# Ledger of designs, part 5: designed miniproteins, single chains, continued (3)

Each design is a single chain, and the fold is of that chain. pLDDT is the mean over its residues in the fold that is shown.

## One batch from the design tools (miniprotein)

Design m8142
Fold by ESMFold2-Fast:
Structure m8142 (fold): chain A 90 residues (1-90)
Amino acid sequence: AREEAVRLAAERARAVVEERREELMREYNLSEEEYEEVRRRAAERAAAETAALLAEPPERAIALLERAAATSTDPATAAMAAALAAILRA
């Protein structure tokens, strides 16, 4: 359902940011508080984007997410897009 997809998108975004914690903190010279802000905003953005996608016809949303997963140069974005496409197909 929509609520489940939004929740899972937020959880996945947090997990992806957590996996990249050391890399992100080093690359962007983030403090602990700045890192937590990035993680929070990633979850909020994923939830908002997922809610917006679910306003589209399912076929269009899935196609856009599959394209993003295949073409994104950011591994975090690609992983999130693939996960969201799988959720929408279920």
Scores: mean pLDDT 73

Design m8143
Fold by ESMFold2-Fast:
Formats: C-alpha cells, sequence, structure tokens
Structure m8143 (fold): chain A 106 residues (1-106)
C-alpha cells in the first residue's frame, strides 16, 4: 500500500471525527486533503488542488459508485485492517470523499 498503517489510521481517525462534528462534504474534502498532504509531504497548493479535483468529481458523478468498487480502490492505498475499519465506521459519503482524495494524489 502507498500509506503505512499508522498514516492510514490518522486519516480514518480524522474522518470519524469530522463525521461526528457534522462537517459539510466540501469541508471534509478540504480537511482530508490537507491531512493527506501533511502526511505525504505535499505543498498547500497541491492540497488545495486535491480538494478541488475530489469535490468536482463528487459533484459530477453520473452514476452511484458501489461500496465494492470503493473498497477495491482503497485497497490500493490502505492496509486491509484499515479498509475493514472503513467498512464498519464510515458513511458512504466519507468513503467516497476518501477515495476521491486518494485518486487526486499528485
Amino acid sequence: SILTEEQAKEIVDLLIELEKKGVSPYQMALLLAEKVAEILGYSREEAINMALIAYTALKSTLYTVSDEEIFEFLSLFLPKEIVDRIKKELSYTAKLILAAILSSLP
């Protein structure tokens, strides 16, 4: 996987916190992009670009992406144990935002 177990845990813990706080999809995408950029050493400009690409993709989705497709994609970036946590603890919207941000990596 591209992310270590420790890095992936930080990302999932942030998403759980943001869902608990009831932040908007836009705010979730922005804050997640900033955390991913911090972890992987990307610039603020790259973080903003990731958030914009991800949010634009979410708004222009022409069909519903299945949970199975999301999990197959996330398994390219995240350890199995973290993907299993995502299945249990995150909403569909949070899963989709996470997939969109990871697909937008520079």
Scores: mean pLDDT 82

Design m8144
Fold by ESMFold2-Fast:
Structure m8144 (fold): chain A 80 residues (1-80)
Amino acid sequence: MEELERARREAEEVAKKLEDYAKKNPQFQGAVDAVREALKGTLEDVREAVGAGHTILDIYEKQKANELKEKLERLRKELE
């Protein structure tokens, strides 16, 4: 019981982060919908959705951080 509720809470947090990204990038809406649909399923479905959501968030956040670093370095070189 507690394990399922904990997994659902983690999935809700992942879904909220994906929803925030989906507001600016509609391609993430599919991931949001998938995580929310998994919340209606079994504990295993929820766990798989959480894992997939974390993977998507990690890839996106890492890419966004690298893009920002490259943009800042370009601006710095142009101003020097």
Scores: mean pLDDT 75

Design m8145
Fold by ESMFold2-Fast:
Structure m8145 (fold): chain A 74 residues (1-74)
Amino acid sequence: TRATRDAILRATEARALARGLSGPEWAAEAQRLAEQAGDTRLARIAREAQRSGDAGALEEAVVEGVPLDEVRAR
């Protein structure tokens, strides 16, 4: 759901900021959170982002179906 993806994005970004995580580390945390939430599609995308080192596709997937301004609104 939108709420689940928003929660994963916010939690992952907060953890990355708090720990000084790199892009690949951020993707790994996003995968773990997605798996815990049961979002297998998001978990797969996060795993691919970790492999490529490119978090852009993961960010797009997390915000899919939700305007970016709504995600940013917190």
Scores: mean pLDDT 62

Design m8146
Fold by ESMFold2-Fast:
Structure m8146 (fold): chain A 69 residues (1-69)
Amino acid sequence: DRLVELAKEAAEKGAAGDIDGLSQKAAEIYRLLVEQGVPPEEAAQAAVKVATAALKGDKEKAEKIAKEA
């Protein structure tokens, strides 16, 4: 799924310490969720959770959060 792929990319950016890249991927996740009909506040929370998991290097958790959104 496209959202899971974005979460994987976010996790790669987070693991590399690329904060700018991570921010871009989080923004893309937010945009995609809003386009899919997720309320903006929920989309923002999901994007933040993915970014947080990515910063910790937890690729599995980032993917799971994206799949559950």
Scores: mean pLDDT 78

Design m8147
Fold by ESMFold2-Fast:
Structure m8147 (fold): chain A 97 residues (1-97)
Amino acid sequence: MSDEELLERLKEKVEKLKKLLKEKASEEEIKKVYEEIKEIYEELRRRESPLLPEAEELLEEANEAIIKSKSSLAQEAFEESVEIGVRRLERAVRRVF
């Protein structure tokens, strides 16, 4: 599967997650989709994909939706968002040189 195909799947999963949160779907179903989102992001990160910044934006969008929904996953989503923010700052600092 190409990096572009993984990014497209990530976009589809994020939209599905938002729909499930809006429909107040089961915590189990929401958790499953969130794990799928994280797995796709981890694969792109493992590949050191040039699409990683776009994938990080999509994961942040998913995390924000979970936090705003007051889901049981809100704490996990918050912690993941902080870790992504730190990685983005480290990358930006390296680019200043």
Scores: mean pLDDT 81

Design m8148
Fold by ESMFold2-Fast:
Structure m8148 (fold): chain A 66 residues (1-66)
Amino acid sequence: MVEVEAQRLTLGGEEEVLIVARAPTLEEAREGVLEKARELGLEEIVGEVTTQSGDTAFAALLARAP
């Protein structure tokens, strides 16, 4: 099960999009945020992190709004 969520933010006057994914594996979580970024047309990635806690992996991706 892969859960992906996207939120629009304003950071320092710039519009950004934060995408977070939760999945059983790091690879699935990472693919989830990358696929969502692609669907939203986000080409300028500011940062990406992945982490795992037990049976749950998380990925977060921050990109500039187009």
Scores: mean pLDDT 79

Design m8149
Fold by ESMFold2-Fast:
Structure m8149 (fold): chain A 95 residues (1-95)
Amino acid sequence: SSMDQFRQQLGQLFGQMVLDILGARGTGSQNNLSDKETEELETKVVDDYLGRMIQLAEQHNAPQDIIDRLREIYNSDLSWREKLDRLGEVFDEVL
């Protein structure tokens, strides 16, 4: 089903996002960046993946409630860690 394809691809994007967050953290450490500069890199990764997840949800005609919640997280001023917590709530309903 379209929803099964959405779940599979969403899970893949989440896994790639986690690896890229770890990569950003590693880059910060290797280049002696401040905690703030490293957090800015991590935030950029999360926001880039949230945008991709929204596009994926729209392509698979996911329920409007799910799309709206992903957009709310994306447009929020929350820290990347809080965005991950909110994203986890969406995944509990979808996955």
Scores: mean pLDDT 86

Design m8150
Fold by ESMFold2-Fast:
Structure m8150 (fold): chain A 104 residues (1-104)
Amino acid sequence: KRKEVIELLKKFIEENTPDDSPIKEALLHLIKELEKNPDDKEIQEQLAMGFALMVHAESKKNLIDINDDSNPVVQAGRNLVKAIVEGNLEEAKKYLEELKKYLK
């Protein structure tokens, strides 16, 4: 379950970030660390904020305040991390599609 979610996430990051993006490297590293320590809340929060920062950096239209917990991108990032921890492929797909809307 979790392996399939991790592969989906890596593909999403590869498709939606430039090869030279520092955010790409940071996200891939945090995913690897979360895979080792899935219950680590600090890593979970860092990964959630990393997805929000990815959308902020790669979006021309959807500048976001990553400190706003009510922001739908921040919420989607947190929900995505929860789906990763739970190995829930369908929820992970749902939140990746939600994040992808903000990358346009």
Scores: mean pLDDT 76

Design m8151
Fold by ESMFold2-Fast:
Structure m8151 (fold): chain A 71 residues (1-71)
Amino acid sequence: LTPEQARELYDLARRVAAASGGTLTPEQVRTIMRGVPGVSEEDIEKVVREAEKNGGTLTPEQFGEVLEKLT
């Protein structure tokens, strides 16, 4: 991921989580990440796997930490 893509994804994640109880489901992660141009399906699946390891959801902060590893 580029730093610009990571920032856009983090901002989107914060807005979606605020509307949906403070966490992101794997399906919400896929929807957000597919909405940003140039994000690969491989990177989407890496973030989804981290959500699964974390009991099935990510906070925006946890999502941002995973994006750091992909940038």
Scores: mean pLDDT 82

Design m8152
Fold by ESMFold2-Fast:
Structure m8152 (fold): chain A 82 residues (1-82)
Amino acid sequence: MKTYRVKVYNEKGELLGESEPSEVSDEHLEQLAEQARAAGYEVSREGDTVTITTVVPEGAEVPEELGLKAGDRLSLVIEEVP
């Protein structure tokens, strides 16, 4: 199985956070991409990298240190770890 990491970027391309590497099957990665598209999110895939673009929802409890507000765009990048 391949090991993947999720990285979260703001609209300026600054890294806000990253997950610990986790082992995911290619089938689960494809299912996640399909589910995100079905939910109306913008999803792109290049090889083993999946990028999901989302928006901070109104009323979301976001740490002030991140400088995020409702309506801000976030990119979730799921990439294979070597």
Scores: mean pLDDT 73

Design m8153
Fold by ESMFold2-Fast:
Formats: structure tokens, C-alpha cells, sequence
Structure m8153 (fold): chain A 91 residues (1-91)
């Protein structure tokens, strides 16, 4: 069902967020770079303008996280990126 799909995507996003909270700064940077590359690859294959906009927002959030020297700001941008990606998977 749509409800089961939303729940599963939401649970996966929460699991990723918990993983990010446990990561070192170096591990977060590596994950941000990897996720950015994955989002860019998906963007190149997408024809849906709504999905493209969400993917572009996710890429921007990760670029900001990578440029940040604030550990808490980096975590918040990673959470935002994961939330935007989860939204794209649900919508």
C-alpha cells in the first residue's frame, strides 16, 4: 500500500539519520560526497521536473554540508538531504 511504502521510506531515512549522528566528521564528508554523486547520477537519468528539482535541492544541501566547518550544521544539511530524497521516493 501507499501507507506501507511511506512508512518503509520514513524508517529508512530515520536509520540513515541515526547512522549520520554516530559518524565522525571524516565519515560524514565521505558519505556526503557519495550521496551527492548518487543524486547527480539519478538527476542525469530523470525526466520528471518535480524529481529533478528535489534532486537539485539535495545536491545543494550536500555541497553546503561539505563546505561547512560547523559539525552541527553539517549534520542538519545531511538530514535535510536525506529528507528531500525520501520525499522524492514517496511522492
Amino acid sequence: SAEEHRLQVSLEALEQIREFEAMSTEERDERAQQLRDELRALLAQSTDPVLKALLQEGIQALDQALASTDREEMLEQLKLAVTLLAGARIG
Scores: mean pLDDT 80

Design m8154
Fold by ESMFold2-Fast:
Structure m8154 (fold): chain A 79 residues (1-79)
Amino acid sequence: MTLVIRVETKTRQAAERLGRGLARIGERLGYDVRVRVEGTEVTVEITGEEISPETAAMLEIYVAVYHKEVLDIRVELLD
């Protein structure tokens, strides 16, 4: 399974900070993590054998903590 988190932020610095935070959380949970930051957009792909809906929700909540710097968030669970 692959969890894809796409976030648009107000600044490049916010995007880089969010990408690092999401990667750290995913790695601590034992997943393979790939992060791409392109300007103000962050794409984080977290791959594991099984990703629970609770894990996906927790990561979305983490992004919501930065609500003042987040313009859009999309979370997709694949496979």
Scores: mean pLDDT 73

Design m8155
Fold by ESMFold2-Fast:
Structure m8155 (fold): chain A 55 residues (1-55)
Amino acid sequence: PKEDLAKEALDAIKSLNEDEAIDLLKETFGLNEDEAKDLLSKSEQELLDFLLSKA
């Protein structure tokens, strides 16, 4: 299900340091560095909602 994929992606992102998470978001979702940083500065719930919207 999309929810399981989004939760696994969230857990993977949380296991990375900031630079690694930025690189992952850029490669996976086509975000630029500023967009990835903004997304990582948001709450865990907002990040999960973003991942659900992309799944």
Scores: mean pLDDT 78

Design m8156
Fold by ESMFold2-Fast:
Structure m8156 (fold): chain A 70 residues (1-70)
Amino acid sequence: QLDELLARALAHSSPEAQELIREALRAFQAGDLDTALTLLGLARSLSSPEGQRAIDELTDLLIQQHLQQL
């Protein structure tokens, strides 16, 4: 599910937003959810409505995965 949501978010984002999404995933994998959410918020602000919806779905998934690790 993460790979599918990531692919959709990247497909509907500008190159600038794509880089922010990739940086957000690196931060999340390093255990830094706060940085990941900040970067996804920046990517969202630079994206079309389609991109914003995909980023929102990705953000929700990352929050759910973090909560499951608690």
Scores: mean pLDDT 81

Design m8157
Fold by ESMFold2-Fast:
Structure m8157 (fold): chain A 73 residues (1-73)
Amino acid sequence: MQEQIAEQAARSAKETLEWLKKHKDEYKTEIDKVGLEFLIIALEVDKTLLPEEDHKIADEAIKVLREIIEKIE
């Protein structure tokens, strides 16, 4: 049961990371920045459901989001 929840959280984080890598150049406005900040919060919550070894996926997604936000301003 706990393992199934962790697998779903890891899969969600991976899919988010892949989507961000494909669409990173599309985020250019202050409204986009706010949306990306909410995604960081969601990924940090997902990270609490993952075993320590799988935190890397969530951390990488958060890092990409922060880099996109920084590039806007």
Scores: mean pLDDT 71

Design m8158
Fold by ESMFold2-Fast:
Structure m8158 (fold): chain A 105 residues (1-105)
Amino acid sequence: EEAEIAEQTLERLAMLDVVGAPDEEIDRVIQEAAEKLGLEYESRAELVAKLFEILADKYRQEGNEELAKIYEEGAVKAREAKTNRDLARIASEVFGKIFKLEVLK
């Protein structure tokens, strides 16, 4: 499913941030996601923002406004990102927020 690919891709980006992976690896993960989803994009930032928007829409449809909002904030931050490193960091920050919200509540 589209949302499953988006979630797996963003989780992979978050992991790449944690391990300090090189820009080439981050770029490859983003490109693979575009190919799997058949998405055309102007930039890596735009593609990552679209992945966040896919998840925001999924959780909004499921009635989970709190998760939808976190993913929407991720999309906004992704569009402002200047480097692949920033995109990976944004993914790790988003999943950190979700973990805290769901597990530490």
Scores: mean pLDDT 83

Design m8159
Fold by ESMFold2-Fast:
Formats: sequence, C-alpha cells, structure tokens
Structure m8159 (fold): chain A 99 residues (1-99)
Amino acid sequence: SEELVRRAEEHLERAREALAAGRWEEALAHLGRAIEEIARLTELGRREAAAELLLRLSDVLHEGVAAGHGDAVDAFVAQHLDTLRAVIEAAAPVTRPRP
C-alpha cells in the first residue's frame, strides 16, 4: 500500500507539471492513473491516505477548470464517476451527524 501511495503522489505531481506546461492531455493521463491507485488504496482500507490523495486530485482538477479546461474536466469526471463515487464513499469520515 505504501508503493500505491508513492505512485499516486508521483502521478499527481506529474499531472500538475503537465498542466503548468499546457500539456492537458498528459495531465489527464496522469490523473487517470492516480484515480486507479487511490481506488486500490480504498480496497485495502487505507482510508486516510486515499482521502488525502483525493483532495490533491481535486486541487489539480480545479486548476484545470481555472486554466480553461472545464469541458475536459467534466468529461474526465464523467468517465471516472463510478470510481470517484466509490472512493469518496470509502474515504468519508465514519462519524457523521445523522439528519
């Protein structure tokens, strides 16, 4: 699981570098790989690590929207929706106020 954390972090860093260089297709490829590794971390019960990496992923997606790639971000999120939903649910805090 430590190797998965490291690989996810490396992909997120490469995605940010690609985005800063204007290479959005390369950034999306790295974000997709990061999602795969974060999903594997949730399966292994590494909830805190997955949650932290998911927040970093969200930051990169927000930067993509701010850079004018909103349509590409929307398409990417739609493509990965089931995986992202599963990760968010698994990484959510155990104790939430009941409605």
Scores: mean pLDDT 81

Design m8160
Fold by ESMFold2-Fast:
Structure m8160 (fold): chain A 78 residues (1-78)
Amino acid sequence: SMDREEAELLIRQGRETLARDREILAKMKADPNADPELIALAEERIARGEALVAEAEALLAQGRYAEARETALSVGAP
C-alpha cells in the first residue's frame, strides 16, 4: 500500500495544480473576449478539485493512505 509520504506529496501537488488553475481562471475572467462557457467549466473543475483535495486530506488524517493517494490522483482528472 502507499505510504503516508506519497499521499502527502500527491495532496501537495493537487494544491499546486489548483493554485495554477485559479491563476488561469483569474486571467480568463480579466479577458473581455473570454468564452463564458469555458469560464464556467474551469470554475466547475476547480470546485471539484477543491472537494477532492479536502477529501484526500480527511482520509490522510484517518490513516487511510491508499485512499488518500487515489483521491489526490483524481485532482485534475477529466
Scores: mean pLDDT 85

Design m8161
Fold by ESMFold2-Fast:
Structure m8161 (fold): chain A 71 residues (1-71)
Amino acid sequence: ELEELLKKYKELNEEVERFYKESGGNEEETTTYAATKLAELFGGKVPEDASLEEKVKIAEEKMKEALEKLK
């Protein structure tokens, strides 16, 4: 469980880094992409119309829930 989650997290980090380079270093777009993908990784649904702040909040909540299950 934890090992599979860590593998997916590493894959996500590689995708985010690739996106950052392809976007020409656009921090806002990269952060939006990262937050959306991170939330999805932890089983969250992110509305397309959600603000960057809301997307980050959803990702944080879902990540916290997943970490609590692994204690």
Scores: mean pLDDT 74

Design m8162
Fold by ESMFold2-Fast:
Structure m8162 (fold): chain A 78 residues (1-78)
Amino acid sequence: MSIEELKSLSVEELLELIKKASDTEKLRLLSLIPDSEQEAILEASKYLDEDVRRLVLLWLLRHGSPEVQERARKLLEE
């Protein structure tokens, strides 16, 4: 898939790709999430397997907007 195709995917489709991807590929796919979609990814992360959810939340904690970072921190502490 091209980068342009990946950016055109819905949040749900992108998360399904992340779920199926290798550890290296997961980080690359997460880096393609635009800032405007970070809240939607945060909400959808509740439906991911624990290992994938934790990786997504840690990525958002490091690269998200200040509001998304705070929410990711709270979810990681719960």
Scores: mean pLDDT 71

Design m8163
Fold by ESMFold2-Fast:
Structure m8163 (fold): chain A 96 residues (1-96)
Amino acid sequence: MAEELTKEAREILAESLRLAGRVSAAAEQRVRDAARRAEEETIRRYRSYPLGVARGALVAAELAYEVTGGSPEARELLERAREIYEEVYDGLAYGK
């Protein structure tokens, strides 16, 4: 359900920020800024809060994966973020 997926997407964002923060404060800030921009732009474009949150989490997970050099933890977050984004997008595209 969209509310459960939104909660899980927020968890992925928080963990992605934590992983980036282990590398540096600058890396964490980069992930935070990019995720926020992606979320805000997606909400503006699609008028969907759940899709915006899912997109923000996906961007955060992608950058955490890059910043950590492809760590297994970041890869797992990225794979799950992709699944959530696809599920939310599919639900919005037809199910809304």
Scores: mean pLDDT 85

Design m8164
Fold by ESMFold2-Fast:
Structure m8164 (fold): chain A 78 residues (1-78)
Amino acid sequence: VSEEERQEAKERLEEAIRLAEEAAKAADHNPGLKARALQTKERAEELRRNVEELSYEEVIKGADDAMVEAIAIKGAAE
């Protein structure tokens, strides 16, 4: 895995974490949706901690999955 790929993976994870935080804030009035958003954030944070140990494909897929879930939660909360 190149240094460029690791940097891209880290940036994607930071974006996923940011979107999950926004989803949790949007879902503040719905405890179930807020819990899902926080769980999504925790998953993205775990991937970020292990970014050097995981494949690039695994990290990018995990970040993309987290972003999709965060967007869905935010839409459901609004």
Scores: mean pLDDT 82

Design m8165
Fold by ESMFold2-Fast:
Structure m8165 (fold): chain A 120 residues (1-120)
Amino acid sequence: SIKEQVLEALDKIIKIYEEALAYLKEKNAPEEIIELIQLAIDQEKTLLEALKLVPEDNLQEILELLKQQLETEKKFTKLLEELIKKYNVDKEVADYLLEAQKKIIELIESAIQLVEKALQ
C-alpha cells in the first residue's frame, strides 16, 4: 500500500539518523550536534507513530504530515550547517552529515511524490 511505502521510507530515514548518531559519537563530535541528531531521531519516531494511526485511505492527511516533515528537515539541515560552521567541524564529518541530510530530504520528497501521484 501507499501508507506502507511511506512507513518504510520513514524507517530508512530513522536508520540513516541512527547510523549518523553512531558515527558522530565515534568521531567525538560536538555535543550540540549529537543532540540535534538525537532530536531529529525522536521527531521522526513521533511522526512514524502518528502516521501508523492515519487511516490507509486518508492519503491527504499523510501528504500534509509529510510536507510538514519536509519543512522540519529543511530547518534541521540549516541548523546543522550553522553548527558545522560554529564548531569548525572536520570536512570528512561535515560532508558525511550533509550527505545524510540530502538522502533524508530525497526520501521524504520521494514519499510526497508517491502520495501526490496516488491522490486522484
Scores: mean pLDDT 91

Design m8166
Fold by ESMFold2-Fast:
Structure m8166 (fold): chain A 82 residues (1-82)
Amino acid sequence: MASRGLTPDTIAELLKNYDSLDAEKQREANAIIKRTVERVAIALELSIRHGDGKLVLDMAQKLAELGNEEMAKLLERYEALK
């Protein structure tokens, strides 16, 4: 419930149309992309430190809904936002 704003469809649409978005929409897209990748990075970091494979698997399963191409774009956008 807390993460309902991070739907795969919404992220995929933002990524496809990113370069054509207005500054306001780009800011929103950047926030969503960064937030999503940060959450995944935190989950991976916690899994490495605590050995909680279940958390990593759950996050990976949710990201799989984005597809391989969308996942690659999400990571590339995150690198650009650093």
Scores: mean pLDDT 60

Design m8167
Fold by ESMFold2-Fast:
Structure m8167 (fold): chain A 86 residues (1-86)
Amino acid sequence: MQETLELFRETIRGLNDEALIEVEVEDGRLTLTRVDDASFKTEEELERARRENTERLLRAFEDVLTRHPERAPEYLELARALLDSL
């Protein structure tokens, strides 16, 4: 789990440098979606949102893994696929 969380954190950090990522949880499944920075009005808000988003995503991932540890490989593949699409 820790190794999976660390890899997920690194992946999200890389993505968050280029784009904001939204997270949704449905039936214990984690879905990651890229959000264009055009949704933010100021550079300061965007920068703050990126930092907050990284922490929020990590917490959400950790919470779901605590309840559904069997889905860890699925989430890792999802994060890698998202990185690959960006």
Scores: mean pLDDT 60

Design m8168
Fold by ESMFold2-Fast:
Structure m8168 (fold): chain A 85 residues (1-85)
Amino acid sequence: SAIREKARELLARARAEAEKVADDLKEQVRIAGEMYAEIAELTGLKESAEKIKELTEKLVAGEISEEEYTEGMKKAMRETLEKLL
């Protein structure tokens, strides 16, 4: 479907952005988070998209640990990736 194709393209772009060498790690985290949230929205996982946005903003603001962010993102992204399979 067109939605699955767009989600796959966005996933590839998000991975490429995450691999870029950056002066500001916060900016890279925000860009990747926005792409992951868009992928979740495209797969119909609105709650996962909102959670991804929340976790990204909290990490950038220093409100949560890297460990808490990583575990939350793993859960949200697992649900998103299962929709693309």
Scores: mean pLDDT 75

Design m8169
Fold by ESMFold2-Fast:
Structure m8169 (fold): chain A 82 residues (1-82)
Amino acid sequence: KEEILKLLEEIKEAAKNGKHEVPKKLRDALVDEYLKKFKELKPDSEIEKAILETFEEIKKQEKLDIGKVRKLLEELIEKIKK
């Protein structure tokens, strides 16, 4: 649980400090790499589902919206903390 929350906070800070010029293909590859890292942390089924749904929503963005990505990650972090 704590390692998952820590990784989500790190991803949120990376998104905040990242430049808006990241191509969609590179972003999709980065999302897949993060999902692999989350799976290695062995989340429970509810947390895993929430992570997958959140990152699928991020991948659906045609243009990277940093504000929306940060909001989605903040909502996921709060959901996991409860």
Scores: mean pLDDT 71

Design m8170
Fold by ESMFold2-Fast:
Formats: C-alpha cells, sequence, structure tokens
Structure m8170 (fold): chain A 80 residues (1-80)
C-alpha cells in the first residue's frame, strides 16, 4: 500500500538522520513531513530516489550534489 511505502521510506530516513549534518537533518525532516501528505505513489517513489541519491552523495563527501538532490526532492514534494 502507499501507506506502507511511505512508512518504509520514512523509517529509513529516520535511521539515517544521526549520521547527517544539522543542515541535512533539517532538509530530511522537511522531506519526511511532506511525504506524509502525498498519496501519489509515483511522486513518492521519485522523491525517495532523489533523497537516496542525495544521502549517498553526502556519505561520499559530495555535499554540493547532496544539496542539489535533496532540494529537487523538496521541490517535487511541495508541488504535489
Amino acid sequence: SVEELKKNIIDGLKAALPKLSEKQQEKVEKIMELLEKVEDEEVIREAAELVVEGLVAAQQGKYEEAEKKLNEALELLEKA
């Protein structure tokens, strides 16, 4: 279900939060808040892919790429 998809994504993001910078944590928390309001499965999946790409980039020290991907996820979810 869409609710289980959202729960799994949000649970994964919550688990990643302690490993992120304060600025990245704030963006991911906003993404989680917006994800809870979206019911379109395609939008949820696209946003999740962008967030995962952003978090992977951050873990690799590619902070500019991470910021770009997280901002793209935020923009997608805000328009939903």
Scores: mean pLDDT 82

Design m8171
Fold by ESMFold2-Fast:
Structure m8171 (fold): chain A 87 residues (1-87)
Amino acid sequence: REEEARAFVEHTRALAELLLANREELAEKAAELVAAEREALAAADLSPELRAVVEAAIRVVEAAAAGDREATERALEELERAARAWA
């Protein structure tokens, strides 16, 4: 579980860097993804710990799509904390 949590955080960080570097090309698609993920999360029956991980991951993508590096780094720190609590 800890290895899975770590891999998830690493993959999310890589996606965030990709979005930050290519915002003009990807921001619209990232916004569509965030909207779809928020709808799916609202319907999902998840444990509080797993819900916190998914919510934190969505915030990372949202901040990166907006081009806000500081917000993206803060969201990644929240994701790391949520992932450790879930692991």
Scores: mean pLDDT 80

Design m8172
Fold by ESMFold2-Fast:
Structure m8172 (fold): chain A 76 residues (1-76)
Amino acid sequence: SELEERLERALEILKEEAAKLPADVSNEEKLALLEKSMKEAEVPPKLRELLLEGYRRLHNNEDVSAIEAEIEALIA
C-alpha cells in the first residue's frame, strides 16, 4: 500500500528527529514533530488529521477505537 509506505517513511523521520529531543518535551512539541514528519513523508491530509487526533485522544486517556476504524478504512 502506498499509504503504508508513506507512514513507514513518516515513522523513520519521526524516529530520527525524536532522538534529538529531550525526554521532557511538551505534548505540543511532540504533536508538531509528528505533523512535520507526516508532511515530509507526504501523508495525505485526512490520514494526517486522524493520526494527530488519535494522538491527542490517547494523551487524554480517551477512546480511539473510532479513529482506528477510520484509519483502517482509509488505508485498506
Scores: mean pLDDT 79

Design m8173
Fold by ESMFold2-Fast:
Structure m8173 (fold): chain A 78 residues (1-78)
Amino acid sequence: MKKLEDEIRAGVIEIEAAVIKTIVERNELSEEELKEYLKRLEELEKEAEKLEDEEAREEALKVIRETRELLEKKLKEL
C-alpha cells in the first residue's frame, strides 16, 4: 500500500511540476511570477524527498530539477 501511495504522490508531483514547466515555457512571466513558481517547486521538492519508494522519488525529483533549471534560466534572461 505505501508503494502505491508513493507512486500516486509522485505522479501528482510530476504533473504539477510539468504544468509549471509548460506555463514558464509558453508565457512571458514577470520576475515575481517566476519567483512564485520557484517557491512552489521548492515545496514540491520537499514533498518528493519524503517519498519512501526510491524509483518514485527519483522520477519526481528529475522533473522538479528540469523545471527548476528552466525557471533559473528565465530569471537570468530578465
Scores: mean pLDDT 82

Design m8174
Fold by ESMFold2-Fast:
Structure m8174 (fold): chain A 100 residues (1-100)
Amino acid sequence: SAAAEARAAALRAAGDAAYLAGVRAELAGDLRAAARHFRAAGDHFEEANRLLGYRNVEDLVAAAVAYRRAAELARRAGDEDEARELERRAEELRARAEAL
């Protein structure tokens, strides 16, 4: 629906903003902030994809990339449990993208 597409576009914009915030935090050396921002980016891209029935390959790939970056930064910050969960989620989304 047009409403779902408009909401998905807004979520993609929020995901892009969160991803850029993650890059800035990583460059500043704030690993915990970077991990949170990349996770938020993944959440936004995944929600956009959910609204479109999990059929948008670009949203699936964007979410997977963001979660993988969040996992790397979380691991470097010492949060192994969060890193493992984010890696698992990224792989699930990558597999879904390959199935489309």
Scores: mean pLDDT 88

Design m8175
Fold by ESMFold2-Fast:
Structure m8175 (fold): chain A 76 residues (1-76)
Amino acid sequence: SPLFEELKEKLEELKEQVRAAVAAGDLAAALAYLQQMEALFEKNRDKLTDEQQKELAEILDEAGRIVGEALERLAA
């Protein structure tokens, strides 16, 4: 599906923006990018197969892990 391919590419781009923001110490920007990823996924959820939803959710989970690990380092 062209929609699925476009969404996957955009979510991977946003994930790299999350990574770059975390590396720069900009947790506010990292959280904003993560929110954009979540909003984009939810907006298009009903247009995706279960397998496509699972694949995109894995990208979101990776981005969430990057942010979560950064927040844990800040709390320590």
Scores: mean pLDDT 88

